# Designed miniproteins, single chains, continued (2), part 50

Each design is a single chain, and the fold is of that chain. pLDDT is the mean over its residues in the fold that is shown.

## One batch from the design tools (miniprotein)

Design m5722
Fold by ESMFold2-Fast:
Structure m5722 (fold): chain A 75 residues (1-75)
Amino acid sequence: KIDEELKRLIERVRKHIEAARASTDPFEREVHLALAEIQLAVAKLTIERHEISPEVKKELDEVQAEVDAERARLA
């Protein structure tokens, strides 16, 4: 169950990253990145309490790197 919940969170993060990349408006881009960051924070808090599969851990690390990269582009 927890792996499924984390996969849903990761998919929502990916959708926000895609929306941020597609946005031409800086405000919309910022909103989508902020939402992605909040969802990642929830996922990280969740993994501190539960053991997760290596597959989910890898996906979480990948989307964190993508969020960090998009954040760096806005700096």
Scores: mean pLDDT 80

Design m5723
Fold by ESMFold2-Fast:
Order: C-alpha cells, then sequence, then structure tokens
Structure m5723 (fold): chain A 96 residues (1-96)
C-alpha cells in the first residue's frame, strides 16, 4: 500500500541516519539499534510467521551482527528487497 511504502521509505531514512551515528541512534519511539536487533531475535525465536523465506534468512544473518553500524548497513541491504522490507517493517513496527 501507499502507507506501507511511505513507512518503508521512512525506515530507510532512519537506517541511513543510524549508519552515520550508530551509537546515538534512536527511532521515533526512542529505541536504539540494539533494541531493534533484540526485536528481530525475539521474532525469530518466538514463532513469527515469515511470508518470505529469503526475508527470514536475511534477518537471521542480520541478527548475528553485534556491531551497530554493520547491523544498520545489513538492514539497509534488506530494505532493497520489497518483500524483505515489508517483513522487517512488520517486525519492528507491528500493526496496532
Amino acid sequence: SAEEQARIEQLKAELEEAVKNPETFRDSLGYSLSDWRATIIYALENNYKFESKEAEEKLKEAAEIEDPKEFAQKLLEILEDPESARELLRILFPPR
């Protein structure tokens, strides 16, 4: 949807800023990159239903990255694939 695409573009802008300032980055809700990584790990370990196997594999790879800058760079790469971008958005910012 147009709303989903706008949220993906916002997430991309936030990640571009996170790559520049990984240690001080906070999202609009006040969460850090380490909070985002913990959220992805939680989804992977607690029966999150991935619609894309490729997205699941990419997010498993991202979850193994402890360095904040490398983690943010990996998430930016994931956003280049529309299906993976949608899965990441749903994990980090689930529908209310």
Scores: mean pLDDT 84

Design m5724
Fold by ESMFold2-Fast:
Structure m5724 (fold): chain A 55 residues (1-55)
Amino acid sequence: MLVIKLENGEVREIPFEDIVDLRVLKSDGKLEPGTEVEFRLKDEEKPIRGTVLGI
């Protein structure tokens, strides 16, 4: 499960199965705390951006 802090300060827990397009915004890193990511959910057309808190 991906735990992410959104740009608005909200924290969300998202199942990896609901993530259809994941991009690491800061180069060549793993999904680790402090990594900035952009992704889409399977039911949303707009990308979501935030900072990884945990997995």
Scores: mean pLDDT 73

Design m5725
Fold by ESMFold2-Fast:
Structure m5725 (fold): chain A 100 residues (1-100)
Amino acid sequence: MITRVTVHGVTPAARDALQEGVAAAVEAGGKETRVSVKVGGRYYIATTPEEARAAVSRVRPGDTAVITVQGNKEAVEAAIEGARAAQAADPTLRVEVEVF
């Protein structure tokens, strides 16, 4: 399964929630889980929880971040919960979630 989470105007609180969400997605999904983080013209790929946190840490306040999580159902569900946590941390953010 694949999910894409787009967050417009990332805040520090939303970024922290997204870092934990992507780490949880890799932990839940195991070794087949792949996370990509796209910010502007750059993209970062992560396959471990630590790499996933590091990738999201490169997002700056005000950026639009596109996070794609590819994995099993557990990985995708954990990524969606991370998106919900980001929205809860800052209810004014535009957060879009797509599932494929």
Scores: mean pLDDT 85

Design m5726
Fold by ESMFold2-Fast:
Structure m5726 (fold): chain A 93 residues (1-93)
Amino acid sequence: GPAELKAEAEAILAQMRALLAQAQAAFRAQDLARMRAIVAQMDALYARLKALAAQLEKAGHVEEARKLVLEADIILGIARILLGVLELILSRQ
C-alpha cells in the first residue's frame, strides 16, 4: 500500500544520501573510476524511486511523490556536478 511504497522510497533516498557522501570522498581522493561507479548506482536508485513515486501519485499521494523525486534530483544532481568537475580537473593533467 502507500505506506510501504513511501517507506521504500525513503529508504532509497537514505541510500542515495550515503552514496553522495561516498561520492564526495571519491572526489577528494580524485578517484574517477569510483565516482563513475557511485553515479551509476545512484542512477539505478533514482529510476527505482521514480517508479515508486509514480505508484504513490496513482494512489493520490501526488505532493509526497513530487517531494521524493525533487529530493532525489537534487542529490543526484550534486553527484553529477562533482563527477563533471573531477573529469575536467583530470583532463588538464
Scores: mean pLDDT 91

Design m5727
Fold by ESMFold2-Fast:
Structure m5727 (fold): chain A 99 residues (1-99)
Amino acid sequence: VLLDNRKYDLAEEIYLKILKNSKDQKSREDAILGLGFVYLQKGNVKKAAILFSYVLQNSSYESNKVSAKYLLEFQKNIIGERLLFSVEESVEYIKELLK
């Protein structure tokens, strides 16, 4: 079933705005997790996995690491495999999002 893609496009814009404007690391990581979930819902599995990998590997907040682990496991159940990106790849992707 195709859901209204406009809702996911709006959510993507909102999370990107939060990510670019937030000074708090936890708020930025929460936005990254939300953005990853939006990408997953839009079928962009690779971008979702990169964002979840970033939080899992770089967060100092246990709650965000737990959320990232859960979302990666949820993604694995959808695509049949665990997709985990390196620290370097995930960091570079976040830098590109912030430009």
Scores: mean pLDDT 78

Design m5728
Fold by ESMFold2-Fast:
Structure m5728 (fold): chain A 103 residues (1-103)
Amino acid sequence: DADLARERARYAALTPEQRAILEKVENELIDYYKKLMEEKPVAEATDEFTRRVIELLREADQLPDPEKREAIRLGITRAVEKLVPEVHRAQVAEGLADPAVLA
């Protein structure tokens, strides 16, 4: 898969510091969303999660170091990609989505 090969090459080119930032952001966002889903309906959890993502992107854009900005943005992207199937499952469980359709 050309896209997977491209992503692997991009991750392989990251510094140890960039990888640490990426993994921290990814894990913190995944943990945050899971906690929101325990406390709230999926629609409210997704709304609050989206606000947190927007805040992180705004904070990242204010950083002077472009390598740190890229690491944060990649961490956000990976968290969102991993959470999309979990959001869909939660929506199906709440009767808001068709189990045969994954976006």
Scores: mean pLDDT 75

Design m5729
Fold by ESMFold2-Fast:
Formats: structure tokens, sequence, C-alpha cells
Structure m5729 (fold): chain A 82 residues (1-82)
């Protein structure tokens, strides 16, 4: 269980890094790169959520994943308008 929690936290951290990279590329005018990094962040978030559900992990962890998903969806909406 500790190993699964560690994996989920690593997925969350990687997703946050990818969201930051997406914002940087969007600000630089590279919409294609921004979209690529947002897609990677979405994949990491989905994997983290699936693992949290499969291993019946605490609701607090699911809440953290859902908050991050809201952030990535905002960046995705900005990319779609560009």
Amino acid sequence: MEDIIKEIKELIERARENVEKARQYLKAGDVDKAREYVQEAIRDIERAKMLAFEYDLPDELIKEINELRKEVNRVRAEIDKA
C-alpha cells in the first residue's frame, strides 16, 4: 500500500510539472507543445485516479487528484481558445 501511495504521489507531481510546462509553452506561443504537455498531465491524473480507486485509497488522496484535474482543465480551455 505504501508503494502504491508513493506511485500516485509521483504521478501527481509529474502531472503538476507538465501543467507548468504547458503554461510556459502557451505563454511562448507554442500551442502544439502546450497541448502535448496537457495531454501528458491528463494521462498521469487518470492513472493516479485509477490506482486510488483500485486499491481503495483514502478520499483525501482522491480529492487532491480532483483538484489537480480542475487546474489542468483550466489550462486546456486556454489552449483550446488559442
Scores: mean pLDDT 83

Design m5730
Fold by ESMFold2-Fast:
Structure m5730 (fold): chain A 76 residues (1-76)
Amino acid sequence: SLDELKLIASSLGVDVPDSLLELLAGEPSLSDELKERILSGKLSGEDYALLPASLKEPVLSYLVDLGVEDIKRAVS
């Protein structure tokens, strides 16, 4: 749920765009574990490749802003 994702983001101390939280909350094809990996910046290049097209750009933008260089390198 959106409230659950907001709690996870708060516990991780990350500033997540509301638009990304809403997209993640509305995407039933993603596991809760994968959503947590996105918010924590622990998403692998393989995980990123499995994301639906609607999430690829918002997630990549968020991870780049978060400073996740490994993902930036993996998807380039």
Scores: mean pLDDT 75

Design m5731
Fold by ESMFold2-Fast:
Structure m5731 (fold): chain A 85 residues (1-85)
Amino acid sequence: MKTLYVDDVQDISEEELLKYLEEGIEIVGNFASEDQRVQFEALRLIKEGRHEEALRLLVERLRELGYSEEEIEAFRERFEELLAE
């Protein structure tokens, strides 16, 4: 498994994000170093099928970092689309 670092998950196109997941690439947001732990925990929750908890954890962190509610909602929609089958 290869790890891909990005500025945030919202900056990746949906097509690219799906491609990376299909290739088994682990995606980690390139936030401030303090956020790496939160993102790692979110990825663990995703792998366990606990998608709601992962989304909640990420949304809480984005809000703390000063992201707008519009940016958080865009992230949420993209996250839900990515994990929907």
Scores: mean pLDDT 61

Design m5732
Fold by ESMFold2-Fast:
Structure m5732 (fold): chain A 69 residues (1-69)
Amino acid sequence: MSEEEKRELAEEIIERIEEVIELSEREKQAMLDILLKQSEQNLLNIKEVLDEDPELASRILLHEARKLL
């Protein structure tokens, strides 16, 4: 996966999370930073979990993002 494709996937994940919960700009940026540090395989796994349980996946990622704030 290219750096551009990885960024597009991370942004898609954030957009899908925003369908479930409202994120502040700080929370979005922290979440993007977390996602961009993940391996390609981990990003694909996150997308799969988000497809199966968007509420749970969104809560977990928000919790991790808030640890950086």
Scores: mean pLDDT 81

Design m5733
Fold by ESMFold2-Fast:
Structure m5733 (fold): chain A 94 residues (1-94)
Amino acid sequence: MEEIKKLEEEIKELEKQAQEALDAGDDEKAEQLGRQIAQTYAELADVMIKAGEPEDLRLAYALAGKGEVYKAQGDEEKAKEYFERAKAAFAKAQ
């Protein structure tokens, strides 16, 4: 529980910083922050999977973040797998 809360607060802070960077025209910083957001969502996905994959929109976003991390690593097959899992999790959270 504490791990999930900590990751959620980290994501909120990173999203705020990314928006500030975009507003300032700092595209390089915005891109770096976007990568950090994706990595933090990937960590959140691992924690939520360990917790039994609760039916929660956070799981959908977290799985999408894991897909972005695999895409950045050049693992297109794993990226597609996690993006499809994110879509399924999003549907179940309704």
Scores: mean pLDDT 80

Design m5734
Fold by ESMFold2-Fast:
Structure m5734 (fold): chain A 97 residues (1-97)
Amino acid sequence: MKAEEQKRVIRETATKLRAIGLMIDAMIELAKELGVKVSEIFKALNSDDEKVRLEVLKRILEIIAKKKPEPEIQEAIIDIFSKNFKLSKSEVRKLLK
């Protein structure tokens, strides 16, 4: 019934928001570890240098992996990173563990 579909959409949206929250927290944590502003992390992610982008992405994923997110959230993170950063889902999954 329609209520079942609405519950699924709400759950999927909540999972994506939790994944985004973990990504933002990881970016803030990385900025603190490197002694830079969070804006420098965002600038590196928007760099024309693919090698710079990949290096920052790997560090963010390592921070997320340490927090051991639930498998559903891990899959949401893999989907977001693979779609936005031209990485295969298998490559992101290996970095996330």
Scores: mean pLDDT 76

Design m5735
Fold by ESMFold2-Fast:
Structure m5735 (fold): chain A 90 residues (1-90)
Amino acid sequence: SELREIGERALKLAEEGLKIAEEEGLDGFATGLRQSKELIEAALELNSKQGLAMGLRSLLSTLEGMYKRTGDERVAEIAKEVRELLEEVE
């Protein structure tokens, strides 16, 4: 389903962000990214468009905060892709 395709892409983006957070020792952002992943996974199990949108907003917020903290353009690119996925869901 389209919802599953969006969610699976979002989980891959969250994992990419998590690798950067772990490489840079950003424990708080790593925790936030894991929480966003759990929300997205739960939304996919429930087939919930609203739940997926909530998970994507959580993920985007964490990535935007992480970009402000680090200035890492890789994080900005991941955040941009998450924003595009959120627009597809909403």
Scores: mean pLDDT 90

Design m5736
Fold by ESMFold2-Fast:
Structure m5736 (fold): chain A 77 residues (1-77)
Amino acid sequence: SEVRKRASEILSKYSLEAKKKIDEIRDAGKRQAERLRQEGNTEKANQVLRDADFEAMRVAVEAGEKASKEVKELREK
């Protein structure tokens, strides 16, 4: 019961932190891409969106790995 509660808290913490960071990255990328499109630079706008998606993916993977490690360490005690 206590271990399950702690595991849930760890997963929730990393999920919320990752979601906030991913939302910030994607919103910043969209704003930059919109400005580039207004300047007629569609190719750079598309690159900014791709870079934002890759960074968001990296944040999600890293958060998942950290959460999994902490949950594993908790369960092996």
Scores: mean pLDDT 86

Design m5737
Fold by ESMFold2-Fast:
Structure m5737 (fold): chain A 79 residues (1-79)
Amino acid sequence: SMMQQRLEIQQAIDNKDFERLEKLRAESDEDLRSLMDNLMRQQRIRDLAEQIKKEAEAKGVKISTTEAINRAVELLEQG
């Protein structure tokens, strides 16, 4: 199903498995390929959020994953 293909794409992105992503892309329609590009951009936000969370924890501040993501989005919008 399309939902299963989307899940497999997300898992490959999370694992940075670009070889699997290329295989999934070849098996996907144009709509799913467009989704892959968008999901890869979202992964950039997640990577930055992880860095923000680790920096906060190093300073003795505990923040949620959601809060870290919000801070990452704000930082990217600021330039």
Scores: mean pLDDT 77

Design m5738
Fold by ESMFold2-Fast:
Structure m5738 (fold): chain A 63 residues (1-63)
Amino acid sequence: MEEELKKTLEFLEKYGIPQELQEELLEFAEIARTNSEVPQETLERARRVNAEIQALIEKVEAE
């Protein structure tokens, strides 16, 4: 696993981000690693997952 991804997962774990979102992040990273071209559906899903994670982090930070 790439160092940046590992650090991101540790950060998400610290903030209590749901494991399902962490697993989706891992899945899209695996697709990006194994494919020269990332499918548009995968990119759209990654954007959605990132937005959800960002919103959860902002809620924790604000509270």
Scores: mean pLDDT 71

Design m5739
Fold by ESMFold2-Fast:
Structure m5739 (fold): chain A 94 residues (1-94)
Amino acid sequence: SDNQKRAKMWLKLSERIRELAGKTKDPETKQLLLELADAYEALAKALEAGDLKAANEQFNRIQELFGQLDKKDPQVADQVLQIYRDVVKESSKS
């Protein structure tokens, strides 16, 4: 159940990052956001399956993609961090 709660959190984060990508005008920043959203969705699926190796691979990919996003567009990277904080707070209330 703990893994299911975390998986739901990562899926919600993925969805909100996709919404941010839809509002993003710069094609490179948009692509990084879409890849980041895909990585969070893959992380959620790996956690639901109990696949720790796949989960670790997605954590590493998320870290690399976020670093690329922060270098390309620090303002959008900060928006992703704000979304993350909001999703974590919402998950603690449910």
Scores: mean pLDDT 86

Design m5740
Fold by ESMFold2-Fast:
Structure m5740 (fold): chain A 81 residues (1-81)
Amino acid sequence: SAEEERNRRILEEVRAELERLVAEARADPSMSPRQQSSLEGFAQLAVRELERMVEERVPTEEFEETARRGLAALRALRAEL
């Protein structure tokens, strides 16, 4: 469906951004391995939830809102570490 294709494209963009944030954290010498693992774990959980939502054919508005919240939460977590 058009919604599934749209959600899948959004997932690809979100996954790329999450991977970028995790890579930046891994390259940050001020972050402990435990802090890096926590951020990676959060990113993995966020991706798995969005993958499930694509499979369940969730409306794009709901998908975009969930993706936006996930990215905001990860950015906030990164800023606190």
Scores: mean pLDDT 83

Design m5741
Fold by ESMFold2-Fast:
Structure m5741 (fold): chain A 80 residues (1-80)
Amino acid sequence: MREEILAEAEAVFRGLKAGFVAADVVRSQRELSPREWLELAFRIGGEIAAEVIAQIRAGRVPSEEEVLERARRLGEELAA
């Protein structure tokens, strides 16, 4: 129980961090204000965190590399 909750918590932090990676991808393709960058990072980070939690509950813990790759792809899609 506790180990599962800690894994979800760490995955949430990983997902939120990945949101900033995605926002940086968008910022590299178009000009974003610091506020727009922050709001975009939290939005994407929240979506990634939810996906990671769903995977953990399904019995799979995604790697940090998988989470970051998902974030880069989302950033590229938003930048297009």
Scores: mean pLDDT 80

Design m5742
Fold by ESMFold2-Fast:
Structure m5742 (fold): chain A 88 residues (1-88)
Amino acid sequence: SEAERRRAAERLRRAVRERLLAEGVPEEEAERAAEELVRRVEALAEAAGVDPAEALRLVTEYIETEESDPEKAQEIQEKLKEALEKGA
């Protein structure tokens, strides 16, 4: 649904922004990069025939787990890849 997609997009934008800020990226650049990534994920999901909300959630999980659990982040990356391949 539109509400689910919007919530997933907001969560991804927030996760990317927080990570970039933690790495020392200026706030304005972090916000811009986060918005661009959300747009890219949505566009790729639509092109692949994948639910944009699902793709956004998987990318968010990857970003949130990459710092604390690289092995789980790798599993999430594999799930996103599989979703994109099956949607085509």
Scores: mean pLDDT 75

Design m5743
Fold by ESMFold2-Fast:
Structure m5743 (fold): chain A 90 residues (1-90)
Amino acid sequence: MKEEEIKEAVAKIDGIIKEVMENREEAIKALEKYEEDLANSNWDEISIEINKRIVEAIRNGDEKELKKILLEMIAYRAGVPVSYIEELLK
């Protein structure tokens, strides 16, 4: 994942969190379907576990945890530490 792609992904986080929290039931249904698709496609256990953590954060209304998970997902996908992404936000 390139720096430009990371910046674009990060810039969308607050909008995604707002949309998801305003539509929690719809978001959970979409993520549960995505988890089923991941499980059927031989995806790694980390991707499945991250998806489960997102669903739990949405169910609990925990916007702070959801933001943390989304930052961790971007970091994992980009192959960089979360601290690198935090520097890009400054």
Scores: mean pLDDT 73

Design m5744
Fold by ESMFold2-Fast:
Structure m5744 (fold): chain A 68 residues (1-68)
Amino acid sequence: MEPILVPESEYDKLTEEQRLNRELLIARLLHIAYSVEAELSTGATRQRYEKERDEAVKRIEELEKKLK
């Protein structure tokens, strides 16, 4: 068995709120990570991280709307 903090097989057993909050936390962490990488990068690499950062922001907004 693969012991992970929140097993994928248990994901369907979480409440909608718990699932959305988990995904929101992940999206926020990715936003921070990509923002840092964008600032430390140049050229095409920076643009890729900026795009990923912007996608993370959109995911955060969608998830926050679902949690209301």
Scores: mean pLDDT 75

Design m5745
Fold by ESMFold2-Fast:
Structure m5745 (fold): chain A 98 residues (1-98)
Amino acid sequence: SEAEELLREALRLLEEGRVEEAIEKVREAARAAIREGDEAFAEELLEESQRLAIEGAVNKDDDKLRVAEALEREALRVLHALGRTDLTAEERAIAERE
């Protein structure tokens, strides 16, 4: 899907140290997923977020932590936009703010 291709590009940009461009591609991937109605893609974003958050914390890599935060925020946005009712009040508030 377009969303998966954009996520792959975001992860490559992160590996190149191009953090702001990686975050922009994460946002583009989330918008593509919303357009496609792909709620399952939010799970992929959350899995990548958790992976990068762990790696960033262990290795003191602020760039990975920033991209992990963007992935989580955009995953919650996808879930909110596609009408998920099982989100916590905190997760819903995060999705609604942006």
Scores: mean pLDDT 82

Design m5746
Fold by ESMFold2-Fast:
Structure m5746 (fold): chain A 67 residues (1-67)
Amino acid sequence: MSLEETIELLKKAYEAYKAGDLAAAKEYGQKVVENASNETIKEAVKILEKEGIDPEVIEKALVLGAT
């Protein structure tokens, strides 16, 4: 999975989590966990944090996707 695709899916996971749609947040997080490398995920999170997106919420969505 590309860096740009990972960023897009993490943004969708973040928005879903913030909206209380945990099922959608889990689905987007799972796609990232299954298809993106750990290095790509770390880089995407750093980019999103610089854009003002809360990395704690992204982490919670990724944990949902990993379970």
Scores: mean pLDDT 83

Design m5747
Fold by ESMFold2-Fast:
Structure m5747 (fold): chain A 71 residues (1-71)
Amino acid sequence: SEDALAEGMLALLAAIDPRAAELFREAVRLAREHGPDDPRALALAREAQALADAVPRERVEAALAAVQAAL
């Protein structure tokens, strides 16, 4: 389900960067309350993405493997 995908993505972000996970969680909350196109939700999602993009690929792959093993 979409909720399961969001939960998986949040778990991955938390393993990569806890701040990115917090921003993504808040973006999801705002999108659920105010709609998927809420400007604040989109801005927080972009900030979370930028933090995740700054992490080396090798760390992202290791975190993804760990999250997949835990799910």
Scores: mean pLDDT 77

Design m5748
Fold by ESMFold2-Fast:
Structure m5748 (fold): chain A 83 residues (1-83)
Amino acid sequence: DERAAIEADWAAFAARADALLAAEPDPRRREMIRLLRDAAAAVLAALAEGRAEETNRERLRELLERLVELGLLTPEQVERFEA
């Protein structure tokens, strides 16, 4: 259940990241969003390949905090990783 919820959250983030990139006029913000999206895609790939334990949970948490700061994820989605 937790893995499925995490995968769903990352997939939802990817869709929102595309929409935010299309709406973001600031090139610096677009670059940051793209970098974070690429990092999230790498996490999704690792989860799909069964390498979840090799993904540093603390590093993921830092990434999620940055995604919330940019409005790409909700605080509720971040709490799921901390629980």
Scores: mean pLDDT 66

Design m5749
Fold by ESMFold2-Fast:
Structure m5749 (fold): chain A 90 residues (1-90)
Amino acid sequence: SEEKKERLKETVLGAIDTLLELLKEKGKEDSPIAKRVREIKAKLEAGEISAEEAAEELIKVLEEAAKEFPEYKDVLEEMKKQIEKLKEEA
C-alpha cells in the first residue's frame, strides 16, 4: 500500500540520518560508507529509486558499518531489523 511504502521511506531516511550522525561522531563523515549513504538519500529524495530499493541498499551498508564499527553493532542491527520488517510489509 502507499501508506506502508511512505512509512518505509520515512524509516529509511531516519536510519540514514542516524547512521550519518554516528559516522560524524567517529570523524568518518567523509568515509566511503558516508558517501554511499548520502547517495542513497539523494536518489530516494529525488524519486530515482523506490523506498524498497533504498531499503535493500541501506541494509547492505548497515551490515558493512556493523563490521567496521563493532561498538555500534547492536544499534545498527536493530535499525536493519526494523527496515527489513517494514520492507516485507510494503
Scores: mean pLDDT 85

Design m5750
Fold by ESMFold2-Fast:
Structure m5750 (fold): chain A 119 residues (1-119)
Amino acid sequence: ELEELDNLPKMTPESMARLFALTVRDSIEPTLDKFLKELEENYESLSEEQKELVEKFKNSKNPKIRYLIAAALYRLLLEETKDVAKYAPPLALFLLAAGSPLSDFTPLEEIYKEIEELE
C-alpha cells in the first residue's frame, strides 16, 4: 500500500512533520516488543513492582495502556539507576505516544493513576 512512498516529489514542513510523526509512532510497537522480550528473559531478577507491570503489559491489548506501562517501567529504571540520559528520553517518548500530559519528571504514582483510569 505504501510502495509509491519513495516517489513523493515534494516535502512541505507540514508533510515532513507528519511523516516523522508517523515514523516515530510506527517504531514504538517494535520497540515495545523488544523491551518486553528483554524483561521476560530477566524476569526473576526484576523487582516485584517491575514484575507486576510486566504482567499488566502482557495482558493489555490497548496501545495507550501499553505505552503508559512502558513509561512506568522506564520511570522505575530511572529511579533505580539514576541514568537520566539513558532512561528519560524513552520515558518521555512513551508518555507522549500515550497522549499523556505527564513529563519525564512525573512521579511514578501519577503514571499508575492514568493506567488505572484506563483499565
Scores: mean pLDDT 69

Design m5751
Fold by ESMFold2-Fast:
Structure m5751 (fold): chain A 111 residues (1-111)
Amino acid sequence: AREEFLRLVEEFKETVKKAIDTLVEKGYISKELGDRLKKRIDEGVERVKAAPLEEQVELFRQLAEDVTMELMKVAYWTYVETKDEKVFNEVLNIINEVESKALEAIRRLEA
């Protein structure tokens, strides 16, 4: 259970980093912002892994919520700049994939 949870937390981190790289490649965020967001996710995941077992799930929920909120800000500003609903929906799909990975990790530990 714990090893599976930590594996899913690592998968979440890699999914977020891939999402960030995609947003940078498409020009929706700057490389500097992408690098800062990737550092923040790395530090967040290390905090979850270093926490007491009874706190790990809650800290991961908080990390996932914080990441989702930051990506929603990217979606909003991308839409404001482009006025393109297809671009907005593409960013939302990336956010949904990140959120889905977070929910899978939490569900498997709590089941």
Scores: mean pLDDT 79

Design m5752
Fold by ESMFold2-Fast:
Order: sequence, then C-alpha cells, then structure tokens
Structure m5752 (fold): chain A 90 residues (1-90)
Amino acid sequence: MELLPAEEFTKLYKELLENYDEEKAEELLANLRAELEKLGASQQLIDAALETLEMLLRGESNEKIREWFEEQYPKYLEEARKLREERLKA
C-alpha cells in the first residue's frame, strides 16, 4: 500500500470525522500501521495506536488524544521517509 503524505492523511482523517467511510478508514489505519512497523514498533504498540485512531474516528471526545495524533503522525512519516532515503543511498 502506498503511504499517504502527512497533508493527505490529515485531509482524509478530517473527512472521516465529518462523513465516515469504512474503506477510507481502513486506508488510514493501514497507513498508520505501515509507518509504525517501519519505525520498529512492537505489535502491542501498533495495536494500541490503531485502536486509538479508531476511537478518534468514532468521535471519542478526548481532544488531547486527537491533538497528539495530529502532531505525531507527520513526524513519524518524515522519519520513515528519511530511513527510506538512507537505504537507497547504501
């Protein structure tokens, strides 16, 4: 699956909050999973992160969790991109 840029991920996330679409939700979850797997996260951490995103998409009222997710995802995506570039140079 092709990883979404941070801007597109944010747009898709906001669209899902306004109008839930199962296929688009699965795409967001798959993107988060792929980035965390690439960063070497444990399966337990990946599962916890995916469940947190699902709760946010279902309208969970924890604004702090939502803000944290929106801040952290672009950083993870950028780190994953740098790791890809380093591997291509080797």
Scores: mean pLDDT 70

Design m5753
Fold by ESMFold2-Fast:
Structure m5753 (fold): chain A 100 residues (1-100)
Amino acid sequence: MDEEIARIARERFEEMKADPEKRREAKREILERLGEEEVRELKEELKKRREELEAEVAPSPTMELQREIALEMSEADLEEFAELAGIFLRSLREAREIVS
């Protein structure tokens, strides 16, 4: 199950990442839910953990996907950070619904 969830989530993430409209909607959802200052704080915390994330060995496919996306997000600007966070959460939710 975890391997299937990771595969589907990756496919959905790449699809959403390539669609500017889906990226905008995901960003809006995250910013409405958390607020800009909370998103900025999360971004700075992730940036501080970047070296730890690079050295981590993920114990499962879904955790490896999370690590890869977190590394990408750690170098993004605030808008791209919110977009990537939003589409990643949507991708995981959809993958779990498909496998269920």
Scores: mean pLDDT 81

Design m5754
Fold by ESMFold2-Fast:
Structure m5754 (fold): chain A 115 residues (1-115)
Amino acid sequence: MERERELLERALAALDAGDYAEATAHIRELLRARAEEAVLELIDALTERRDAALLLTVAIEARRAGLEEIARRAEEAAVRLMTEEAVEEGVPEEEARRRARQAIADALAYAEAAA
């Protein structure tokens, strides 16, 4: 429990510093530790920061760790943010959502093939 909080705090500190490589390493450690509550807090923090790319990274790493529920939540958050971003750029909502879902599906398929 305390180690999980320390890893979460380190991940958030790395994100605040713009060190995405260090943040990703701490995210991977949280997922290996099966720190589900800490990862859910991280998903909420990434959603607030509108960081769809890191949410997708969390989804991929969670799938690799066998944390299907965590992966689904990260995927949903990423789709939502990517859809909102595309709509802000003038893409119709239905098309934006379809593109977001496809991008995540492609990224997951690539990650699975590379494993």
Scores: mean pLDDT 80

